Designed miniproteins, single chains, continued (2). Designs and how they scored, part 46

Each design is a single chain, and the fold is of that chain. pLDDT is the mean over its residues in the fold that is shown.

## One batch from the design tools (miniprotein)

Design m5579
Fold by ESMFold2-Fast:
Structure m5579 (fold): chain A 57 residues (1-57)
Amino acid sequence: SSKLIDELEEQVRNAKNDLEKEISLGMLRIVLGVLKATNGDPEEIERIERIIKENEE
């Protein structure tokens, strides 16, 4: 849901260290995998992919 994505995006932005950021990004990757597997909302999929891409190495 959009609310979960909002919460995870805030956790990524407010991460106190790299480990906390990695954990939040890991959760986003799991949500992304579920949405893709279940033919979820394309807008939510694109949003998660953008957040991950902006925050990956």
Scores: mean pLDDT 82

Design m5580
Fold by ESMFold2-Fast:
Structure m5580 (fold): chain A 96 residues (1-96)
Amino acid sequence: HHHMEKLREELEKMSDEELIKRGNELIDQYLEFTGDEEKAAKLRTQLENSSKEEKIDMILKLHERLERYTQIQADIDEAFALIKEVTEKLGEERKK
């Protein structure tokens, strides 16, 4: 129930250096998902030039976005597995 609120409280206890490190780790994960090097570079620049509150907000938004990307990837992987299974079953039904 308080997953994002608990994360916010943890981030509020962090130094600027720790927040930049945490934010860069999430941006690295974003880059792995999207391959968008230009947006990743822009996010890193924004993170370094933002206030503590803005850094926390960016980290929370990135965390939520990455959770959504992870779910979408899982759904895609499941859909491809189902397509493969259906295709193999249709192939077997056509073999005589």
Scores: mean pLDDT 81

Design m5581
Fold by ESMFold2-Fast:
Structure m5581 (fold): chain A 92 residues (1-92)
Amino acid sequence: SPELEKYAKELVELLSSLPKEEAIELIENLIKLIEADLKNDLAAASEYADKIQEFPEEVVLRVTGFLLELAKDYDPETVIKILEKALELLKK
């Protein structure tokens, strides 16, 4: 969807203050957190949430705020697809 590609690009811009490797790591941990929540794996969700909190607070707040806005219109599986598209953009 062109709209999902637009959101993936916006997410990458929100991460522009981070080194590329750190931006990739943050998105990978966000995907794993959402996947753990979908499986009701509380131990895994806690682990990935703790890893996310090690990133700069300003960046975490911007990214989580953006994802919460997306969650108003999209299911968690679609939010994961947007995050995966952002990873593809960062790895290029």
Scores: mean pLDDT 89

Design m5582
Fold by ESMFold2-Fast:
Structure m5582 (fold): chain A 60 residues (1-60)
Amino acid sequence: SPIEQVQQQTAADIAHLEAHIASLSARDPNDLRTQLMIKLFQMSMSATELVTKRKVEKLK
């Protein structure tokens, strides 16, 4: 269904962002640049979830 397609795409996007966070954390979690990049990816995840919720509501 269109709702399932949107949810699957969101899950893939979130997994991709989580993989980037894991990679950055594995390199040097105490580096300020690394910490800022992790924060940016976390904000992107939150925004993606919010956009998906709105898209799902429109498809009902």
Scores: mean pLDDT 82

Design m5583
Fold by ESMFold2-Fast:
Structure m5583 (fold): chain A 56 residues (1-56)
Amino acid sequence: SVESRIAAALEAEGIEATPDLVNEARETYNSLRASGLAANDDQALALAVTSVKESQ
């Protein structure tokens, strides 16, 4: 699932994949996909994870 991929990506960046952070990244991912700012799922996922990392 997208949530599992987000959790794995957060952990790979050294961030604890709490439900709140996974949900924050999921909301950013959905927004990026809906607005067309990310061309595909992989790009949207990477940008969402980066956004969470920057907020830490």
Scores: mean pLDDT 82

Design m5584
Fold by ESMFold2-Fast:
Structure m5584 (fold): chain A 56 residues (1-56)
Amino acid sequence: SVGAEMEQRLQESRDRKIAEIQTLDISPEHKARLIAIVEGTREAMLTMYRYVLEKA
């Protein structure tokens, strides 16, 4: 389904961003915060996408 495809693309984007964060020369604590932001952004985008599909 379109929803499953969007979830897959967002998961791939998340994985790439997390991999990039892991290459940064910053503390593990700062890396964890950035990863939390990436995860929160993914969830927000999924929620917005589901809302748009439901309202259509």
Scores: mean pLDDT 75

Design m5585
Fold by ESMFold2-Fast:
Structure m5585 (fold): chain A 87 residues (1-87)
Amino acid sequence: MEERLRALEEAIEILMEALKTAPKEAIPAVIGAILRLIGTKLDLELDPSTPTEVVVEALREAGRVLREAGLEEEAERLERLAEELEE
């Protein structure tokens, strides 16, 4: 439980920081990714049985959004969070 919550919280923080440097045209997509991560975190807090795979998928989707925005370094951080949860 804790590791999954930690990963989602770190991902949200990464995306919030990325929002400061994101191009204007990418801002809506990054905000959308933040909201999806918050939703996944709330789902996990309400239902601790939420599979790790659901969290990993949410992290990878957020990473995809960051890559499309040109934020490759931040996208790599999210992929590492997803990989850590799979170990």
Scores: mean pLDDT 84

Design m5586
Fold by ESMFold2-Fast:
Structure m5586 (fold): chain A 73 residues (1-73)
Amino acid sequence: SAELEAVREKILELDEEEHRDWSLTELSELTGIPVEKIIEVFKEETGFDLSVFNPESLSAADIIGALRGRKVD
């Protein structure tokens, strides 16, 4: 959807290296995008559901990298 595409583009504006030590919760606070929307975008792009994990334990850099087309193991 256009909403999820806009969320993806907003995340891709961020530098992966500068956010290496950031959590998904911190990424959500920085961008103003709800954690649930970031998880939804990640699921549509990669097929992996991150909603089963604590967002404070999820790496912002890994999410940015995966959305840029990096393979997730």
Scores: mean pLDDT 75

Design m5587
Fold by ESMFold2-Fast:
Structure m5587 (fold): chain A 81 residues (1-81)
Amino acid sequence: LKPIDMSSLSEEERKEYMKKVNEIALKLVPEELKEKVKEIFESTDDEDEMFRKLFEELSSEDLQKVLEALAQGSKEAQKEL
């Protein structure tokens, strides 16, 4: 997916957008992963740092599930913007 204007957003606007995406994604991830994913999301407000931690902390299968949830969350957040 091409981010519609992520590169044009201010650092603060990007963080607010990612917070909304993360909130929606957290509702979509499997229950068994919610606590771990929540800890990662709350540990940083930087998108790049968040993805780095997801890649380090999760198995390939769990990472795929979380990335799918983030993609859906991003799609839903874009409709609300």
Scores: mean pLDDT 74

Design m5588
Fold by ESMFold2-Fast:
Structure m5588 (fold): chain A 70 residues (1-70)
Amino acid sequence: SDIDQAQQLIAQGRYGEAAGILAQYPDDSVAQELMGQLAYATGQNDGAIALYSRIANPSAAAQARIAQLT
């Protein structure tokens, strides 16, 4: 899927390409979490907090990241 492709791109450091895919899925919770991971990976901690905090039902991994950053 496009989301799986975005995960692979993030793992490869291809953040711009991953962001382009994820931007097409603004209401998808997995895509929202991956955008949060991308922000964190690029040193945008405040951006990562904002992205993770807007997820309605965050995964355990996203919750742990929010706790780490706040």
Scores: mean pLDDT 79

Design m5589
Fold by ESMFold2-Fast:
Structure m5589 (fold): chain A 76 residues (1-76)
Amino acid sequence: SLLDQLLEARREPLLEALKNKDEEEIRRLTSAPNELLERLIEKLKAGDIDPEEAVEKLIALDRDLAEGKEYVIPEL
């Protein structure tokens, strides 16, 4: 689907932004709520979540948001 193509296209840039802890770029590359992104960035800085795990959670959330589904904020 077009959605899957768009999500896959952002995967590598988002992973790189997460590895670099680039808050502005992370916010640009995901549709996740700001409150979740603030917690995610804190966890990344603390080493409590891997960038690879974070990218999968954000891509899954972005898919649910784009499809208009109720979403559960993932445990970080």
Scores: mean pLDDT 79

Design m5590
Fold by ESMFold2-Fast:
Structure m5590 (fold): chain A 70 residues (1-70)
Amino acid sequence: SLLEKAREAIREGRLEEAARYVAKHAVKQGLSPVDAADLAARLAREEGLSVDEIFRLATLTMKYLTELLK
């Protein structure tokens, strides 16, 4: 699944790839940018990321989702 790919990318420190997977999942589920950011933050927290890394993943997810929504 896209979320499992996102978790794998988080564990490997590839936050931009993780954000792209969360954004693609959000498009498929009809999530708003805020809901997508909340999802990204929860995934990062579950994988034990720092507060700064959680914020970065959430911000990148909103950016990439906005690009996908046009």
Scores: mean pLDDT 87

Design m5591
Fold by ESMFold2-Fast:
Structure m5591 (fold): chain A 53 residues (1-53)
Amino acid sequence: MRQLTDEEIERAVRVIRRGIDQDPARYASLDTDGDGTITDEEIRDHVLTHSSG
């Protein structure tokens, strides 16, 4: 993939969100604050960071 479209980002966020709902402990590293809540912004940042390099 050369770059992510809004649809690709939204899909990735949705997939990860569903993963968090099924197994929140597995995605604990996405929760940078340790607040027990992973926001869509945190998921989006993770997706964009991994796609950038």
Scores: mean pLDDT 71

Design m5592
Fold by ESMFold2-Fast:
Structure m5592 (fold): chain A 71 residues (1-71)
Amino acid sequence: MAADADGYAQGAALALEAGDREAALEFARAAVRLPGGEAAIRAAAARHPAVADQLLAAYEEARAELEAAAA
């Protein structure tokens, strides 16, 4: 079975394919908090080349938000 990180990464890619950037960012926020999240996002980007740049950008946005929230 797919790991939770792989499921969220795939969900983000499918949301972007559907034009739902908000849902994609929510999935990316979930993935960034899980072990293997970066690898899962990169694997999903390879499977969804049409949205690969957008998916990687959503992951970096989620990662930066997590970093900025660390006070």
Scores: mean pLDDT 80

Design m5593
Fold by ESMFold2-Fast:
Structure m5593 (fold): chain A 86 residues (1-86)
Amino acid sequence: SMEDEADRIVKEAVLAMLDAIAAEEARRGRPPSDAEVDAIWAAARKTALARMEAAGLPEELKREALQGLDRARAQVLAAIRARRAA
């Protein structure tokens, strides 16, 4: 279904973002900054939106998926900020 496709795209985008964050942390030897996380997130969000558009997802499902991605970003930033404060 289109809902299953939207869910798959969102999950793949979140995993790609987490992998990119882990790779940057390994490369830099420190947790990434907010700006570095935002750059990774912007790239993942852009790719997810392009995939949703290519799949022909309705505007409502795209909106809901992007809201889910924005919530995931907030949680990831909070976790990274906590690790930087430790």
Scores: mean pLDDT 86

Design m5594
Fold by ESMFold2-Fast:
Structure m5594 (fold): chain A 86 residues (1-86)
Amino acid sequence: IKETSAVTDFRNFLAENPEVITQCREKCIEQYPVSSSDVKAKVCIANCILEEFLNKSSKQYSTSDIKALQEYFANILEVPVSEIKA
């Protein structure tokens, strides 16, 4: 995991907005309520949280910052970076 300013901002966002994780999990479980592919649900949750962070952020993030966030999520979820879209 690479700690960049974008990842630090993101971690602070999650600490300040824990409901975002819950809302994204509920949304994605509704789309994938019974699935043999846990990866689809995890990818859905990651993309939902990342979109919420970017929409609520006052900062403009570079493409390298977005890539760092994608790599951070891929590592946490133990899925390939190619599965994370932003």
Scores: mean pLDDT 71

Design m5595
Fold by ESMFold2-Fast:
Structure m5595 (fold): chain A 78 residues (1-78)
Amino acid sequence: SELELEAEELLAFARMIAWLLEKGAEKGASQEELERLRRRLEETLRRIEELAKELPPEAAERVRREIEEIERRVEEAL
């Protein structure tokens, strides 16, 4: 449960970075700024994937689905 809360916290942070990427692209942010945000997002998602390995199967599957949704959202925005 503590690990589940940590995963939820990191997922919230990843969603914030994804939102910043979407808004950055919309506002014409520089390629350098968008690349910085994308690297930060990739690092955050990697940390979540590592935590998912320690979660019960049902919780891990839910977390992986959330990661997939975040990745899909960013792909659609860029």
Scores: mean pLDDT 86

Design m5596
Fold by ESMFold2-Fast:
Structure m5596 (fold): chain A 100 residues (1-100)
Amino acid sequence: DEKVKIVLEALEEIRKLLEEAAKESTDPKKKEKLLHVAEIIRDAIEKIKLAKENGVPSEEIVEQALEFLERLIEYVSEVDPELAKKIQEILEKTKKKLEE
């Protein structure tokens, strides 16, 4: 289950980036939106762990998590385009690790 571990590590890295960006933001609305996205990622991490415990195939978990991240990047790009680019870079590195 190395592939599920790779995806979970990517989600945790992205969550930390969102929380740090929110902490540094002087815009209350942007801060709220970024913290909301970080919470959605926390929920996704717990759902992935539960799916793994319930015997859902790793390839299915990975595919759904990557699709989730692509949609999340679209949302973040409306809030903070620069942060969305950083998240996209993490997603591309994650995809490369999954191919190896």
Scores: mean pLDDT 87

Design m5597
Fold by ESMFold2-Fast:
Structure m5597 (fold): chain A 57 residues (1-57)
Amino acid sequence: SAATRGAVLAEMKKLGISEEEVRKLYSMSEEEQEAFAKKYGISLSQLKAFVEAYASV
């Protein structure tokens, strides 16, 4: 739902992740996602959860 996507976006913004970068996440390779997760100090599993929730809407 749009509400789920909005909530995911809000949580990612709290971590300092821009909306522009969020839009790129579901098209990133696993290696790119791992590098991105390290950049923002989160686990790859947490980032994958955000990508799945964002893409499923």
Scores: mean pLDDT 74

Design m5598
Fold by ESMFold2-Fast:
Structure m5598 (fold): chain A 71 residues (1-71)
Amino acid sequence: KISQLSSLASGHMIRSVGYLEEGDLEGALRSLREAIRLLEEQATLSEPADQEELLKQIEKLRERARELEKQ
């Protein structure tokens, strides 16, 4: 389950980059938010040491989403 969540989140992050390259900010934000949601779910299932690293990654992705929302 955890490995599947990680793979799905990575897929959404890749799609977000693709949307940005095409100028589709809405598509990029949608994919990025879904990746954040999946990583948050993974963090709740992970051991404390792994949770800390995941939370740092989630924070960086949330910051990216906020910058895209500002336009």
Scores: mean pLDDT 79

Design m5599
Fold by ESMFold2-Fast:
Structure m5599 (fold): chain A 100 residues (1-100)
Amino acid sequence: SFEELKKKVKELLEKAREIIENEDWTEETKKKIIELLEEVGQLLVEMFYSNPKADKKKFAEKAKELLNLIIDIDESKTKEEALKELERFEKKVNELLDYL
């Protein structure tokens, strides 16, 4: 269901936050985070195709913003910077979810 997909998105974001908080900010940790955020993106695409009321142009705009935030997280030099960029990503996902 849509609510189950929404719950999975929130669980993946929480897992990403926990990993950043509990692990050193290494290339291996970055890869784990990027993979989790890519999975969030895939779930958002699934929600979009499941909703006939979704606006294609609005989805494309928000998807581009989310991709840019994934790049910002990958380019983060410290755990603190990564957490700030993840918070921005989480806010953008929540904005998008209110319209899906």
Scores: mean pLDDT 86

Design m5600
Fold by ESMFold2-Fast:
Structure m5600 (fold): chain A 90 residues (1-90)
Amino acid sequence: MEEEKLRKIREELEELAKRGEEVLAKTPALTPEEKAQFAQAEAAVAAGVAKRLAANPDMSEEERAELEELAEKLLTATKGAILEEARRRR
């Protein structure tokens, strides 16, 4: 039931990404600290994708497209979480 587990993770990630989009839309300007955290998140997600591609050289184009979509959603969710944490401290 690997497919069912992946679907649940994807649904949860989609909800977090939507929340992240809303928080990003409400944030007109980033602080230098938030910009640095965004850059770190972008680098971490890119590194994770590169490692997965290197570990799975036989990935289909469909699997690669799915990985890229998941990475984009993860990045949006992470950026949203960074802003929510900053907002909570204020």
Scores: mean pLDDT 78

Design m5601
Fold by ESMFold2-Fast:
Structure m5601 (fold): chain A 100 residues (1-100)
Amino acid sequence: SPLDQIRQVVDQILALAGTVLSPEDLAAVRKRLDEMLADMKTMSDDDQEKVLAELQAMLDHITAYVNDPSLSPEEKALKLLLELTMLGGELVTIKRIQEA
């Protein structure tokens, strides 16, 4: 199901985040992703597939940042946190379109 694939991508994002974030920042990220997963349970399969595509794009970006030797650990952490902030905004937009 799309939700099972979303959970796999979220687990991959958390694994990468754990390599660059402090334990406190990682806990905040995990809480945010858990809240997103709860919201996704009310979405249609079509909207879940849209979320999966956004999460896959995010995973690709995070993988690039984490593996970029030109970035400091602090720059990697900042880029990852910004990516999560952007994803949160996109999910709110998808949910509102579904409710319209």
Scores: mean pLDDT 77

Design m5602
Fold by ESMFold2-Fast:
Structure m5602 (fold): chain A 108 residues (1-108)
Amino acid sequence: KVDALIEEGIAYRKQGNYDKAIEKFQEALALDPNSSRAWRNLGMAYSLKGNYEESNRYYAKSLENIKEPSEADLVFAASLLTSAKSLGDEKSAEEFQKILDRISERLA
């Protein structure tokens, strides 16, 4: 059910219909607010619209909802921290730093 809504959102995103993609990802999150996959896809849709601050906020929520983070998640968090600093988004940079530290500790 949640995955079906995410797949619909991905299909709309691939068609360039970012607004419909966002609607489907929000429907998925209404059913499962802890869906890391839905948050990540929502972040990607906002990034494609050029809404980088919203994108960073949703990517942070995605990383916070990962049950078992991997080294790839650590690399992704580090890249988001660099991006947030580049945009002057101090609030997102602070949040990504906290996420990066937490993932790093869990992998140690």
Scores: mean pLDDT 85

Design m5603
Fold by ESMFold2-Fast:
Structure m5603 (fold): chain A 99 residues (1-99)
Amino acid sequence: SDVEKTIKLLEEEFKKRIEPFLEELKTVGKFSEEELERVRELAEKMLEETKKKLEETGKVLDEKEIKTLVDLILESAASFVRMERAIDKLIERNKEKKE
């Protein structure tokens, strides 16, 4: 199936990109080890949901579309962790105001 080939290419591109992406987040983005683990967890979850949608729709993607989709998954996961960081800081600020 062409869809099975698409899914395999998506998995291979993701595996190739995730480790260098996490290293960049650590060195340039100043993400903590806990935040890097959370980015990995979210990105892997987004990948599985994306694979399911491709299987359900029969949608075939080319190499450029696969690369774009992996970039979107990785960037979305990192953005979500940045949002969680902002929420956590707001919660801690509210706790610090309690005597």
Scores: mean pLDDT 85

Design m5604
Fold by ESMFold2-Fast:
Structure m5604 (fold): chain A 85 residues (1-85)
Amino acid sequence: VKEKIERIEELTETIELFYEMALNNDDSLSEEQKEHQINIYRKELDEIREKVIKAVKEKNLTWEEALKLRQQLIVENGPKVQQQI
C-alpha cells in the first residue's frame, strides 16, 4: 500500500513538471495567464492524486486499477480546466 502511494505521488509530481514546462514554452499566453493555469492544474492534479490515494487505501486497489482511475479522472477534468481560460 505505501509503495503504491509513493509511486502515485512521484507520478503526479512528474506530470506537474511536464505540464509546467509545456505551458512555459507556449508563447501565445501571457506570463500572468501561464501562472494562473499552472496553479489551476496543480490544484486539479492534487485533487486527483488525493482521490486515487484514498481509493487505494479504502478499496485496496491494485497498481493497474489505481492508474486506470487516475487516467479516467485526468481525462474527465483536463478539458474542463482548459475551458476556464
Scores: mean pLDDT 68

Design m5605
Fold by ESMFold2-Fast:
Structure m5605 (fold): chain A 58 residues (1-58)
Amino acid sequence: SLPTALLEQALSALKKAIEEKNQENIDKIKKLLSERTNEDLDKLTPEEAIKYLEEKLS
């Protein structure tokens, strides 16, 4: 489990990367989240990854 502050930072960074259409940053953030959570988050779409992080923060 990631600390709430890291989840909030990841969500903010991922939203920014999506708005900027920066695929390299999107992929990097998803990979880092996958490695930190031990879940296959890199296989999710960017929108699914956003939903996952929002669900974890609620």
Scores: mean pLDDT 79

Design m5606
Fold by ESMFold2-Fast:
Structure m5606 (fold): chain A 88 residues (1-88)
Amino acid sequence: SIQDRIDQLEAEVKRLTDFVKKNVDSMSLEQLKELQQQVVEIADEADRITQELIEKNADKELIQRAIFVEASATTLYALLHIEIKIKE
């Protein structure tokens, strides 16, 4: 279900955020760029889900959860971008 997919995306963003917090100092430039790509894919999927939920007049709570997943992924993307710039 779409609810299960939102749950999965929330868990994935949390997992990636926790991984970055623990490992950022030891990650290579290549690893940072790979994580950045994964984060873009999460943000894009969350945006598509948000649009689908709006079109279907779904519960506002589900729409908000999808928006927060995209926002969290976008924030993580920005942080990874800064780390890449510092290590270049």
Scores: mean pLDDT 89

Design m5607
Fold by ESMFold2-Fast:
Structure m5607 (fold): chain A 70 residues (1-70)
Amino acid sequence: GPPRRVTVELITHASSFHTATNKEAVDKAMEAARKAAELLEQQFGYKVLSIKIEMDDDGTITVTIEYEIP
């Protein structure tokens, strides 16, 4: 069939990373997202299209990964 696009959202909190700063928490969340993207490409052959990370005023971190299944 034609390629399919999939979007997944992961919600966590800055306090879950036990870091000194919110920036360090976001950096760790991005590192985890990049590792997840690498696994999607290496083990499943999917194409990762985008990774987006947002943090709200309350410290909620939302990670969005968009990928394409061939």
Scores: mean pLDDT 83

Design m5608
Fold by ESMFold2-Fast:
Parts: sequence; structure tokens; C-alpha cells
Structure m5608 (fold): chain A 59 residues (1-59)
Amino acid sequence: KPKYTKEAAELAISLGAVVSEEELEKNPTKATERAVLQLYTRGKISREQAENLPEWAEK
């Protein structure tokens, strides 16, 4: 899988991102990108965190 994994999507959702289950099933990479963008635009995470969220989810 690419950098946008299920674990990264789940982490973003736990931080307040809103992504539907259908979107995650249909295109998990795109859904995770949108989740990260939502958090960044709302000021919930920094730009560095947004760029590295997949690594951040793995620690």
C-alpha cells in the first residue's frame, strides 16, 4: 500500500476529520488525503504533521 494506509485514515478520523466509510472503501488513498487536508485547514495539525501523517500513525 502507498503512504496513505487504513491506520493513517483512522488516526485522522480520531483527530476530527470527517470521511465516510464508502469513501474509504472506494479510494482509501484519496479519502486519507482529504482527511489530512481537513485537519490541516482547521488548524488541528501542523503542515509537517500533515505531510508525515502515515509515518506519524506508525510512530
Scores: mean pLDDT 68

Design m5609
Fold by ESMFold2-Fast:
Structure m5609 (fold): chain A 95 residues (1-95)
Amino acid sequence: MEEKIEKAVEIIKEGKYALLRIDVEKEEFEIIGLGTMEELEKAQEEVLRELEEAGLIEVKDGEVHLTEKGKELVEKLRDEIEKILKEAQERVKKE
């Protein structure tokens, strides 16, 4: 938990883009900082492919949709993600 908050603080301070990479088997996520929009777009394409192969998303008519499995995992991770973002924002404001 603390490491993810510290990573989020670093990303915010450096003005980088944040990407969440989901480990489907462990039901965990990692926060990755990317310096450019092009790096973010490339990393997003890789993550979306991994999520589709894992059965968490489907692409229909050019739109990305969560499967039932994807919805369950997102709901489980949502509270943790929200807590990390809130704590990271509060730490940035204190400095």
Scores: mean pLDDT 77

Design m5610
Fold by ESMFold2-Fast:
Structure m5610 (fold): chain A 66 residues (1-66)
Amino acid sequence: SSEELRRKLEFAKKLQEEIEKMKKQAEEATEQVTKDVSKEEGEKARELAEGAVALGQQAADKLVAS
């Protein structure tokens, strides 16, 4: 099933590209929010956004590992 493994790796690559895109969008959205809130609130929002992206990356890693 080298074909199956190859398809999984290709899908994982596409998923990784989407995760990177989401990370950029989350950073941009968080930057926008931090202009209107305290530094501490902005940092918390940034951490939450980064955490969400990290969960997506973990899901991608698990898919490849299966």
Scores: mean pLDDT 74

Design m5611
Fold by ESMFold2-Fast:
Structure m5611 (fold): chain A 88 residues (1-88)
Amino acid sequence: SEEAGERAVREAEEALREAKAIADANPGNVGAEIAEGVAALVLGVTRLLARKGAVSEETGRLLAESARIARESAKRAAAGKEPLPEGA
């Protein structure tokens, strides 16, 4: 639905904003920079799918979870921990 798409885009934008802030606060932390890049990719994909009307409630939840994982990966990298596993 359009509402699901709009919600997913907002969540992805928030996740990127937070991941970027973490990366900016930790210059030279490669893990944090990668997590910011992944958050940006998730936002790009989410915007494309929303524009095409392809975001169902289920797809929206999966996109939001992907954005959350990217954000949490930035936090873990800043703390010197491994990013979340690919299947997490």
Scores: mean pLDDT 82

Design m5612
Fold by ESMFold2-Fast:
Structure m5612 (fold): chain A 80 residues (1-80)
Amino acid sequence: KKEEIIKIFEELYEKLKPLLTPDQVARFEELLERIKNAKTDDEIKQAIEEFLHLVNLEGTEEARKIAIEGYKKIMEIISK
């Protein structure tokens, strides 16, 4: 589960990186490390929700669409 979530988040990172500012990239990298170090599904959910909130507030429409799609995939894996 956790490894599968990390892969999806890394794929999101690669897709979003060209659309993000350096500050947004740094915060995304912090969230990825939080997911890698997470001990519970709730910690992963919290990091993913914080990521979606970040992109919704500061991202472009294109970045938001990519982030929402990735969020849905990750939440589906967590629910299994």
Scores: mean pLDDT 76

Design m5613
Fold by ESMFold2-Fast:
Structure m5613 (fold): chain A 116 residues (1-116)
Amino acid sequence: SLREAAESLLDGAIEALKTRPDELTPQQRAIAELAVKLREKDPKRAAFLVLSATLAGATPEQIKAILEGDEDVIRELALRTARALIDAGHMTPEEVAELFREAGLDEVAEEVRKLA
């Protein structure tokens, strides 16, 4: 499932930072640091944000903005991720909206539903 994929990506990013930090690209390192910091606060939100940053191709600067709680950057990356998943035929708008609600992104979830 996409939830299992998001959790695996979160766990993999954290493990990579612990075992091979010097082998990571700047983007991979920033995503892994995001994963570590957010995992302690909200594991579901962390998994979703790590997935979104990865699929949307977030820059290190955008990842830093996510860590600082920039809701506009979070919304932009989440919507880009939603469009990518829907356009690839992996999920329906309703399924993506449910994933966003589980991550506590209720406002973005409602915007995703309108992509149907």
Scores: mean pLDDT 79

Design m5614
Fold by ESMFold2-Fast:
Structure m5614 (fold): chain A 70 residues (1-70)
Amino acid sequence: LSDEEVDLASRALEVIAERTPELMRRLKDAILAGDAEAARRYAEEGGREAGLSDREIEALVRLAETIAER
């Protein structure tokens, strides 16, 4: 991930945590479980519900998948 993508994803996480806390919780649980597919799904859903741009959602998905694939 680029520094710009990490910055975008970090801001996206803050917005999701504020606007859709249940989806943020599901995303966190998916990442901790190592479920990259679920992490991607909840990142996309949370980003859309929170009103994020496509670019912000893509950055968040990339970060979530990368962390879950640990």
Scores: mean pLDDT 81

